# Designed miniproteins, single chains: the designs that were tried, part 43

Each design is a single chain, and the fold is of that chain. pLDDT is the mean over its residues in the fold that is shown.

## One batch from the design tools (miniprotein)

Design m1562
Fold by ESMFold2-Fast:
Structure m1562 (fold): chain A 70 residues (1-70)
Amino acid sequence: SKEHQDELLAELDAKLEEVKKYDFSKEEKEKIEQLAEEAKKAIRDGDLKKFKEKADEFLQEVQEAIEKKK
């Protein structure tokens, strides 16, 4: 539904704001931002399968970047 899509977009935006607080490399930030944009495009296009794929990749990339900092 439209409401569900809006909720997913808001959740992604909130996660991106959290990511901005981390001191990731420029390359890591660019990759994370690119994946988030691809996920948002999939939501707008109604491609829920692609959204899930890109959202999972986004979360995985963020987690790996955090672990790499330790």
Scores: mean pLDDT 79

Design m1563
Fold by ESMFold2-Fast:
Structure m1563 (fold): chain A 64 residues (1-64)
Amino acid sequence: MIEEAKELAEKYKNVTPELKEIADKILSYIRAKELAEKLGLPTVEQAIEKAKSYMDEAKKLAEK
């Protein structure tokens, strides 16, 4: 499925800009979903944001 979607995206990206955007969205969704299921993670970006939030909380506790 993923490999076939990748081939279609490569074909569509050279046809029209609109099809390229659709193909990019599909590939991003598929890869994010597969990676999340495999690792049990929501997304890398969400994990980073959550970590930054904890760092800010620690700073507030230290600087009462």
Scores: mean pLDDT 60

Design m1564
Fold by ESMFold2-Fast:
Structure m1564 (fold): chain A 107 residues (1-107)
Amino acid sequence: SEAESYLRKGLRAADAGDYETAIENYKKAIEIDPNSEIGARAYINLGNVYMKLGKYEEAIKWYEKALEVLGDNPLVAPNIYRNLAKAYEMLGETEKAEEYRKKADEL
């Protein structure tokens, strides 16, 4: 699909350290197919890029969007919860970080 093509372009850009191009392509994938597996993967990868950029509030926003699509899927949600915990820890939100670590461990 066109959305999958944009997701792949974003992944290649992120792997090369071109985070601006990665973000642009992930957003295009989301515009085409926001509530699908491809959209969820684009949300996760947007969160991951913002984590690498130290933009923790933005990372949280995109991880939460991924969870809205995927729910508590045991194959992917634990990693999203661990990344949310890390983002909250970096923001000094210790109790929130602990809540998300617990959610990851309970799946």
Scores: mean pLDDT 90

Design m1565
Fold by ESMFold2-Fast:
Structure m1565 (fold): chain A 69 residues (1-69)
Amino acid sequence: AAILAQAVDLAKTGLLLLGLDEATAAALVAANAATIAATTAALLAQGLSAAATIGTVAAITVLQIIAAL
């Protein structure tokens, strides 16, 4: 879905802004793809807007990746 793709792209952009290279950012987001998809579906099911879902999923993904480094 377009919402999931936008959340993934925003999370990658966040990692790039923190100084990770494109290949590393892409690999880390891909490693978390199932969690990103599940979180996106859950937030949309709870009635969050597309914009709020995209921002929230991207923020959670970046924070989880940074916490694991």
Scores: mean pLDDT 80

Design m1566
Fold by ESMFold2-Fast:
Structure m1566 (fold): chain A 63 residues (1-63)
Amino acid sequence: SAAAEAAARAARAAASRAEGVSLGGQGKIDMGATGPAAGEAAREAARLEPDNAGAVAMSQASR
């Protein structure tokens, strides 16, 4: 449905933002910030779509 598609888009936007933050916006690997920052945003995306298996999988993969 359109609502489910909009929710999925919001979850992807949150994950994309986490990728930018975890890489420091420079595309560099940062061991101290990479996992925690990406995991937090992926976890937030899963929280916004608890029934979306894809969002949950992204949250788990970000550990």
Scores: mean pLDDT 55

Design m1567
Fold by ESMFold2-Fast:
Structure m1567 (fold): chain A 97 residues (1-97)
Amino acid sequence: YEAAVARDPTNARALRELGSKYLKEGKYDEAIKLYEQAIAIDPNDAQAWLNLGKAYYKKGELEKALEYFEKAISIDPNNQEAKKLYEEVKKEIERRR
């Protein structure tokens, strides 16, 4: 990770992969920063937007999660995971009012 990012800090994929590692470790704020860096380099990376939404969902920021899942779907309308998570978060927001 560190060697890859240090050699090419514009490597959006390496940033996204590290973000996913932090997301799995429960380090949501660190994951968010890495995904934000990844999308700053490649704003059409649907997977980075999807993962950013997942990080916000894990933090309980449902409205932000919904917004980022919508962005992922707008880039890749065939992303079934993004659609499923969008419906799940929307349902949770409706339940909470």
Scores: mean pLDDT 81

Design m1568
Fold by ESMFold2-Fast:
Structure m1568 (fold): chain A 100 residues (1-100)
Amino acid sequence: MKEAMDELFKKYEEEIKKNPKAQEIYDRLRAVVDALVEKHADKFDGSKREELRESLHFMITLGIVEGIKRKLPDEKIESELIRLLADVFGVPEEEVRALL
């Protein structure tokens, strides 16, 4: 299972690398995930923090690739992922946007 997920994740990251706009969104949102996990570290056990971080990185990767396949505007992809992160951490969208 983990091996298959790692292979899928790598394939999606390579797909993002082929699209400069997707890469830009990916880099920004990945940094936001890391910042949110660090800021809210006290809400999670150590092992659960890394698990959450990995899961969110995968969700962002998946969301960007699926958004590209559906030909969504960059702003729509970014806005939907910001909303997802806000919901996951229980914070306002403006807190997530402040980390961009």
Scores: mean pLDDT 77

Design m1569
Fold by ESMFold2-Fast:
Structure m1569 (fold): chain A 60 residues (1-60)
Amino acid sequence: MVDPKLLEAEILEALGRMAKTLGDNELAIKQYEEALKLYEEIGDKEGAERARKEIEEVKK
């Protein structure tokens, strides 16, 4: 069974990428920050690190 929080975090990452493509950097950061929180809650270190890098890239 997939953890519902993992699925939610993955959806939030996808939404963050879409927001970046549309130029909505504020929305992208919010989506990635929510994904980061969920990855940290479930102990997904790889997902958390990926989300942190995505936030850094959007802030440039």
Scores: mean pLDDT 82

Design m1570
Fold by ESMFold2-Fast:
Formats: C-alpha cells, sequence, structure tokens
Structure m1570 (fold): chain A 80 residues (1-80)
C-alpha cells in the first residue's frame, strides 16, 4: 500500500539522517560541521521534491532536529 511505502521511505530517510548526525558528532572543526550542514540541506531539498506530503512532514521534523544538533555542535567547537 502507499501507506506502507511511505513508512518504509520515512525509515530509510531516518537512517540517512542518523548517518549525518554521527558525522557531525565526529566533526572536529566548525568548517567541517558547516560543510556537512550544506550537504544535508541540499539532500533534504532533493528528497522533499520526490516525497509525498506525509513523508515530507516527517523529513522536515527530522531535518529541524539535526539542524538544532549541528548548531549546538558548532557552539561547542567555538568554545575550544
Amino acid sequence: SSREAEIRQAAELADKIQDYKDKIKAAKTVEEVEKLLKEFKKWVEEQAAQSSPRVRAVLELLAKDLEAFAKEKIEELKKK
């Protein structure tokens, strides 16, 4: 069903976002985090364009969480 396909797609997107989160955790410089955020935002735009409204809503929530996490990481790195 379309619902099952949407759930599967959302799970795949969540796994990819977790990969970005892990990379941000491992980042040692502000520049590295900013580069990862730029790549992530581009990926989110590409996925949103190909997603149903329901999957897009999930993607937007997960993206907002990752952006907040990255912002915290940048602040930590600035206070070396």
Scores: mean pLDDT 83

Design m1571
Fold by ESMFold2-Fast:
Structure m1571 (fold): chain A 73 residues (1-73)
Amino acid sequence: MSDKRQQIDQLRKQLDAAQTVDQLRDIARQAAKLLGGPAAVVEHGGKPGDKDTYRAHAQALIDEAERAIREEE
């Protein structure tokens, strides 16, 4: 079935384990890539240096990517 669903599951595990802003940014970038481009990361990453904000953006992008994949199925 969808390889993208497996990538979403992997990103969620990475998000749960992430401890640094750089890890959260990388996760957000990977989730945005599943949505078709990095533009979403730029729009959501407006406040630099806030770990909680980056975690929220990464989670939101993962949730959006999963929803888009579910709608495709």
Scores: mean pLDDT 70

Design m1573
Fold by ESMFold2-Fast:
Structure m1573 (fold): chain A 78 residues (1-78)
Amino acid sequence: AAEEAGQVARELSLEDGMSEEQAEEIAELVKKGVEALQQGKYREAEEYFKKAAELAKDAPTAKSMAEMMANYAREKAE
């Protein structure tokens, strides 16, 4: 679910040394991306996941998760 994906992204960002504020912002973007996926808004989902990956530049595990989710959303979009 969107809440679980956001929580995982937050935890991964914190483990990789990001600040609490940065981890929360990454988590919010991942949550919004998953919510967009659930609504069939694949282009919007891709945009959210790309933004999350950009913010997670210093959090390689969270960045990898966000990049994989962005690629999935892109493949679902036309």
Scores: mean pLDDT 83

Design m1574
Fold by ESMFold2-Fast:
Structure m1574 (fold): chain A 65 residues (1-65)
Amino acid sequence: GPVTDAEVTEALALMYLGIARFLEKQGKYDEAIEAYRKAADLLGPVNPELAEEVRQIAEELEKKK
């Protein structure tokens, strides 16, 4: 089936989200924040609403350090 460049970018962003959640559960907050920010940056042009939610997660996690 057809896959768009935007769908590929969103899939990659979701992989970074998975990595970020895994790192957060391991207590690796700095690495988790970096992964969340990478996911948000990738999501920006394809899913801006989700990108903003992910940025807020990163900001909240940074404030808890």
Scores: mean pLDDT 83

Design m1575
Fold by ESMFold2-Fast:
Structure m1575 (fold): chain A 59 residues (1-59)
Amino acid sequence: ELEKLKEEYEKKIEEITKLVRELIANKDGPEEVREELLKEIKKKVEEAAEIQRKIREAG
């Protein structure tokens, strides 16, 4: 169970990393695109934090 949570966490970090790279690539792009990327990143970060909390509670 703990190993599955760690795998989910790593996958979530990879998703966040991809979105951050897209945000950096669009730093001089339309603000609307950057806002959507920031919103998605924030959501994924919150999901990752929840998984990490479960990991801390489990071990």
Scores: mean pLDDT 81

Design m1576
Fold by ESMFold2-Fast:
Parts: structure tokens; C-alpha cells; sequence
Structure m1576 (fold): chain A 73 residues (1-73)
């Protein structure tokens, strides 16, 4: 996934943010992540959206990648 390209496209950003949040909820309900990890994913996604809205697409991409990494293990 090109996180930088996604951060620059508001529609792709919204889709990716929603997908990450849905995956986080699923993993939390399955007991595969903690409530603290779930809250951290939500914080990273929300900060990424705010960074993209401010035009900081590199920061948004980095935050989205960090959120995904928390969900992959």
C-alpha cells in the first residue's frame, strides 16, 4: 500500500482509516490485541487524518503505517 498516495487522496484516506478501525475492533473482540493497543491505533489514525488535513502528508503516511504495524502482529 502506498500510504503517501492514500494520505493525499481524501477518499482513499477515509477508506483506509475506516478499514484500520474495523480491523482494530475485530482484533480487540478476538482478544488478539489489548484495549490499550486498540486505543493507540485509533489515536494514530485520527492524528493521521488531522495531519493530512493540515497538508502534512508525510506525517499522515507515517502514522498510518505505524497503525497498520500494530495490527499485523
Amino acid sequence: IDFLAAAKDPRKLAQLATALKIRAIGLLLDGKISEEEYEEVLRLVDEAVKAAEAGDYEKAAELLERALKLLEE
Scores: mean pLDDT 83

Design m1577
Fold by ESMFold2-Fast:
Structure m1577 (fold): chain A 62 residues (1-62)
Amino acid sequence: MVEQERRAVEQALEYARERGDEETAARIEELLAAMTDDARNAIEAAAEAAMLLIERAIDELE
């Protein structure tokens, strides 16, 4: 069951789209499309989506 992980990736995608960050949104969309029902794969996808948002936030501060 990977509902929480999938929802986290979906929320990350919505956040990127809301900010107009099309490049980050496209990367998160690829992660969402590659997600399977495998818990490890889902956790890794959610972590990668979170890291993409963190990297973008750091870039904005620089």
Scores: mean pLDDT 76

Design m1578
Fold by ESMFold2-Fast:
Structure m1578 (fold): chain A 92 residues (1-92)
Amino acid sequence: SAMDEKALEEAKEALKKAKEAKTEKEALEAAEKALEAARKVVETTDDPELAREAAEYALEAAKIALEKAKTKELILKAIGLILQAIGLLLDV
C-alpha cells in the first residue's frame, strides 16, 4: 500500500540521519524513528520483503546508535532498540 511505501521511506531516511548524526543523542533519536517507521511497515504490509527491508534499516540504525553511545543510559537504550529490531525481523 502507499502507507507501507511511505513508512519504508521514513525508515530509510531515519537510517541516513543516524549515519549523519553528529551527537550520540541525534543517533539515538534517529534510531528510534527508524524503529517506529519499521514497525509500521511490519504491522501494515502484506509484503514480507518490504517488512524485512524496513526491519533491517531499523537494526542498522540501532547499531549505529550503540556505536556512538558514550553513557550507560544511552548504551542501554540502543541495546533495547537492537533487540526490538531483531524482534521485528523474527516476526517477518
Scores: mean pLDDT 88

Design m1579
Fold by ESMFold2-Fast:
Structure m1579 (fold): chain A 59 residues (1-59)
Amino acid sequence: GAMAEEARLEAAADLAAKNHGFSPEARQRILETIRRAVEERRTVGPDAAGGGYFEKAPA
């Protein structure tokens, strides 16, 4: 399965946030944002590889 890729992204975001010194809530937010983006990408399809959501993805 592709679960390893999702876990990898979450781990990378967590490390980045911790290394930079973000608050625990900020770290959680980053992880959730990445997770959502990954799932959205799967639903939209490989052809759209992060093209549409960029309009209003980050809030």
Scores: mean pLDDT 62

Design m1581
Fold by ESMFold2-Fast:
Structure m1581 (fold): chain A 92 residues (1-92)
Amino acid sequence: GMKTEEGAKEGAKRAEERGVKATAEAVGNKAVLTLEGANTGQMMGALAGAVSAELAGAEARVEVKGDTVTVTIEGPTEEVAGQGAKLAGQAS
């Protein structure tokens, strides 16, 4: 299955395809996706992505500081965390 790091990288890639600068970090069952220079639509997308990650069984936290959005995804397994991180970035 998709590991946390793979899902986080895929999520960041999908966010960048939508015009935001994205970086991803993964440790164990936790992924952190950082979106830099996000507009209001991309911020709302990150919130929708966090909800999608929670529906997939992960825990999601979104923090907004200026135009930087940080999405933290934590799953009970690396596979759930990876899927959650991918969903979070895809919606942004």
Scores: mean pLDDT 80

Design m1582
Fold by ESMFold2-Fast:
Structure m1582 (fold): chain A 65 residues (1-65)
Amino acid sequence: MSDEERAAINRAASEALKLVEEGASIEEAVEKAREILRKAGLSDDLVDRASAAIRTVVTDEKAKL
């Protein structure tokens, strides 16, 4: 995975976490992450894998709230 792809994934994860912290649903946060990843030019396979990982992270964070 390239440094640019890692940067896009980190940005998507940060935005998803912010949305959940602000009261958004897990699905809304994951959809926002997918949008960011697709706009960054990641492949569909990488978008799916990164989105699955982000879903796990935001689910864990929402459970703490």
Scores: mean pLDDT 81

Design m1583
Fold by ESMFold2-Fast:
Structure m1583 (fold): chain A 70 residues (1-70)
Amino acid sequence: SMEAQRLVELGREAYKKGDLETAAEHYSKAASLGDVEAAGLLSRVYYEMGDDEKAAEFLAKAQALANERA
């Protein structure tokens, strides 16, 4: 969880600078650790990059992770 939070922070730094590729990399690592927020942010980044397939994939992953906690 702390590692996922650190990766989300790194992703936000990259996103703030307009580096969508680096933001996606950090959010992807955080999402792989089960972080729901990172999966949602990754979906948004892929959508902004025009990758609708990956955007849908990570939106579904975020929903699945959220359901595991409910």
Scores: mean pLDDT 82

Design m1584
Fold by ESMFold2-Fast:
Structure m1584 (fold): chain A 74 residues (1-74)
Amino acid sequence: DELIAALSDADPAVRLAAARALAERGDPRAYQALMRLTSDPDPAVRRAAVEALRAIGGERSRATLEDTERLLAD
């Protein structure tokens, strides 16, 4: 995927834009690449990666939390 590849770009502005786009798309494939970005030397890129992980994690929490709550009520 072009956006996931852009997370490894040499330009921090490109990495920032890719992280935001992946957050809006909610692409779970980007999760590992975004986690790597949380260690990026650019603080703006690190911040965008955290925001993207929240967006993707929020979608996951919504679906899996509902199912897990029902299973836990076992």
Scores: mean pLDDT 70

Design m1585
Fold by ESMFold2-Fast:
Structure m1585 (fold): chain A 55 residues (1-55)
Amino acid sequence: MLSDEEIEQEVEEVRKDVERQMARYGAQHPEVSQEQLDAARDTNVEGWREMLRAR
């Protein structure tokens, strides 16, 4: 099982990747609001954190 420190380190890397992906998605889909992109990013990151805790 991963420690809390290892989980947060992995989450930080995932957050960076998700932010990059969301920026790209937002550029291709201007009809999507920044609030929707931010909510999707946060939901994705929390999902990864929960998954890593289960490992």
Scores: mean pLDDT 77

Design m1586
Fold by ESMFold2-Fast:
Structure m1586 (fold): chain A 60 residues (1-60)
Amino acid sequence: MKEELLKKAEEYEQKAKEYRDKVNSLIADTSASPLEVTKYANQALKYEGEAEKLRAEAEK
């Protein structure tokens, strides 16, 4: 169902936002490890991509 796809997309968008917020905090607040920044940035990109895919499916 379209509603189910949208709900799942929102869950992935929320996860992506949490990882983005974590990346921004690490960059702004501390001389954080590049490995940690990269790890969380990759997780954010993964969930952003999955959310976009689900949104596209819901538009059909």
Scores: mean pLDDT 78

Design m1587
Fold by ESMFold2-Fast:
Structure m1587 (fold): chain A 98 residues (1-98)
Amino acid sequence: NPEQNELFREILEKMLKTDDPEEILKLIEEMVKNTEWPKGNKEEIEEQKKWIEKMLELGIISEEEAERLKKLLEEYPISYESFKILFAPLGAVRLKLK
């Protein structure tokens, strides 16, 4: 979907321009809930949860944020490729703020 690719690029650019991790999380949640993404299978969702746990371990997200994101991915399963692209800006911003 070309429109989805454009929206995806716009969201990524918004995430890269903000240094507010909470705003990035809101943008991720909005994109996951309100757009059509390639659906992930159970194994892909479990792999995504491992990345959420790794982000928690590295201090990129809080325990509350990690729980919220895992629940989001269970309710709105997306492919692992979609996950990597959507969540990469969150890691980059938090690592920059350290």
Scores: mean pLDDT 73

Design m1588
Fold by ESMFold2-Fast:
Structure m1588 (fold): chain A 55 residues (1-55)
Amino acid sequence: SKEELEEQKKFYEEVVKDLEERLKTATGERREQLETAIAKLKEQIKKLEEQIEKL
């Protein structure tokens, strides 16, 4: 349902926020891993937004 998709989106947005905070102090391989994870989550958020708009 639209409601479930909106809840999933909000959860992923909160995860991204937490990871971006961690990114501020991360260096080297850890920084790269966090950047990759954030990028993938943002792609998932965009897909959820597109799915919600089609409903």
Scores: mean pLDDT 86

Design m1589
Fold by ESMFold2-Fast:
Structure m1589 (fold): chain A 76 residues (1-76)
Amino acid sequence: DDFVAELERLVADLSPEARERVIEAAKKMKNWKKLSPFEREVAVGLVAIAYGLAKAMGLSDEEIVDVIENVLKKLD
C-alpha cells in the first residue's frame, strides 16, 4: 500500500498511537486503494504541509492527528 506507506514515513516522528490513527484515517477514505499516482502525490503533499505547519506551531500529537484527519476527509 504505497499511499499508506508514504503517510507512515511522513509521520514517523509521531507516537505509535498517533501514527496508527493517521493510517486508520487514510484507510477510511472511500478510494484509498484506487488513488492515481497524481492523487496520491497531492494527498501526501497536503498532509506534509499540514503536518509541517502543525509541528511548527507546537501542536500535540493528538492535535496534529486531528488536522491530518480533516485534510484526508476533505480529499475524500
Scores: mean pLDDT 80

Design m1591
Fold by ESMFold2-Fast:
Structure m1591 (fold): chain A 64 residues (1-64)
Amino acid sequence: APSREELTELVLEGASVAVERINLIVKMKVDGETPELLKKLEELDERGREIEARFQAAVAARKA
């Protein structure tokens, strides 16, 4: 079963992605929306979804 430490690391990874996403949105407001910045936002959103899925799977495995 995944440890509390592993779950904590997933939460911290998710927080890091959220901060990167906020910084990117601020950059887009300053520099404008470019295809490059929109692609980076999509990649961060996908990474966030993957971290959430891993967290949910880890919680489910711990309850089994």
Scores: mean pLDDT 80

Design m1592
Fold by ESMFold2-Fast:
Structure m1592 (fold): chain A 66 residues (1-66)
Amino acid sequence: SEASRQALEANPDPMVQLHIEIAEAFRAKDWERVRALALEALRLEGRLTPELEAEIERALEAEKAR
């Protein structure tokens, strides 16, 4: 498939890379980077909705308040 070919050409898997970067940004408490990477991951999965974007914003605001 074209998606498999693009994944092999881009190697390593961009979704795995994004999850690693999200984990690193979370440990660094870089909430702006966590938000940007989480939205990009959802976009790549075709799952980005305004409702999920709002939930991510609320979760990050709660983490910043702690």
Scores: mean pLDDT 72

Design m1593
Fold by ESMFold2-Fast:
Structure m1593 (fold): chain A 55 residues (1-55)
Amino acid sequence: SEEEVVERVIELLKKNGYSVEQIKAALDQLIATVTDPEVRERLRELAEKKIKEYE
């Protein structure tokens, strides 16, 4: 699922020593490459929700 993909990306970045701020920036850049506006907004909402769980 999209939620699982977002979670795995966050986990991989965290394992590589990225800070919460760096993870936010990386996810924003990746999501910005998504051409479908509905998928893009859904991914942004999921990323925000999942990052909050790590704060």
Scores: mean pLDDT 80

Design m1594
Fold by ESMFold2-Fast:
Structure m1594 (fold): chain A 55 residues (1-55)
Amino acid sequence: SEELKKGIEQLKKNYERAKAELEKLFTDPEQLAAGLERLDKVYKENIEKLKEKYK
């Protein structure tokens, strides 16, 4: 579906922007790693929810 494709594209753009912001805010490797792990988890969950919505 076109809506699913556009939704995934938007989630990817949000993910990449949030990742860049985390890298800017956290210069400490441990804090950056924790932030990126949380961001990756949320991103994957959002993709799964979107796929479920457009089954």
Scores: mean pLDDT 84

Design m1595
Fold by ESMFold2-Fast:
Structure m1595 (fold): chain A 58 residues (1-58)
Amino acid sequence: SELEKLYREKVGKVVARIRARIEELRAQGVPRDEIIREAKELYERELERVEEEIKKLE
C-alpha cells in the first residue's frame, strides 16, 4: 500500500541518519556503550515521530 511504502521510506531515512550519527560519535571518541544508548534513544524518538506523521495521513 502507499502508506506502507511511505512508512518504509521514512524509516529508511531515520536509519541512515542514525548510522551517520554513530559514525560521528565514533570519530569523536565517544565510548561504545554511550553510542549505543544515544543511538537507541534517537531511533525510538524518530520512529515515534514517523508513526505520528503516518497516523495523520490516515
Scores: mean pLDDT 82

Design m1596
Fold by ESMFold2-Fast:
Structure m1596 (fold): chain A 77 residues (1-77)
Amino acid sequence: MKAVELGEKGLKAFKEGKYEEAIKLFTKAYEEALKSGDLSLAARSLDGVAKAYEKLGKFEEAKKYRQQALELQQQAA
């Protein structure tokens, strides 16, 4: 539940154009998802981080987090 709530707050920040805040919230959601063993939620949280970095024009960081999200998503299957 805590990871889901943090992810929802991250998505709200992202929609409001608060991309640095979205990165912090999605990163916390990722950490909480890992603690609970929810690899699918952890992957979705990292995808949120990647999208926020892309909006900030930080394409190298976005690529890195998108790759990590894909790897976690494959482990969750």
Scores: mean pLDDT 85

Design m1597
Fold by ESMFold2-Fast:
Structure m1597 (fold): chain A 70 residues (1-70)
Amino acid sequence: LTDLYLKLSEEEQKKFLEIVDKLLEAANTLSKEEFKKYAEEVLEEAKKTESPLMVEALEKAIEALLERKE
């Protein structure tokens, strides 16, 4: 994940941190099922608007957050 993050532009790094902060908040407040649905929607929007590298970095972040909910 860190390696992917460092390959992002400065603007993309800022967006990534903003999205991850929202994902972390959701992971702490929502059930695992609700979080999976929210994360899926975030990824689908990112696939439409962001670079493939950003999408990959977000996928890895979501995967790590889901592991924490076990």
Scores: mean pLDDT 78

Design m1598
Fold by ESMFold2-Fast:
Structure m1598 (fold): chain A 67 residues (1-67)
Amino acid sequence: SLEERKKIAEEARKTKNPELVRKYLAEGYQELAERYSDDPELVEQLKLMAEEYKNNDLEKAKEKWQS
């Protein structure tokens, strides 16, 4: 769930390991993309989001999805 991933992200921030935050968030969205393979548009958006979480500012991404 997003709540669990958020807690993992906060724990990684305390540890000073932001790469774990990117990994956990990215993997979660890729799993969702695989589950909804019948909707290619949704899957494409979820994969793009996973890549964004891996390569971009996790703080902004986290806030965007919290809203």
Scores: mean pLDDT 59

Design m1599
Fold by ESMFold2-Fast:
Structure m1599 (fold): chain A 77 residues (1-77)
Amino acid sequence: MEKADELESKADEALKAGNYREAIKLYMQAAYEYWKAGDLEKAQRYIDKAFDIAAKHPELQKEAVELRKKLLEEFNK
């Protein structure tokens, strides 16, 4: 499997198990891999998915913001 697809599958498993923090991290990693592959639409989709989780779990919002900040720093390199 492609690395992005593996990260997405792991994120979906974490989300299903209620491991929301892990799901956010894995979706952000999947977004980064899709961005490197030039699939900007999928990259944005998984960033949005991570933030949808964070919106339902306010305790995770700071971590999601920091992960997006790191992603955007990579996008600007």
Scores: mean pLDDT 81

Design m1600
Fold by ESMFold2-Fast:
Structure m1600 (fold): chain A 60 residues (1-60)
Amino acid sequence: MTKEEIREILKELPGVTDEEAELIADYIVENKLTKEQVREMLEKAGVSKEDAEKAAERIE
């Protein structure tokens, strides 16, 4: 999956700005984060568990 595709998924999340989506997408791709790690990172950023799980599933 490309950085652009990940950024678009993250932008759909409530409370995530375009700038935050870009930074998070870059971090995911550069570090090859697992689905579990993506979910945990989004939860720490204030995303709900349900929204974080759905986004992580789409990204992986």
Scores: mean pLDDT 79

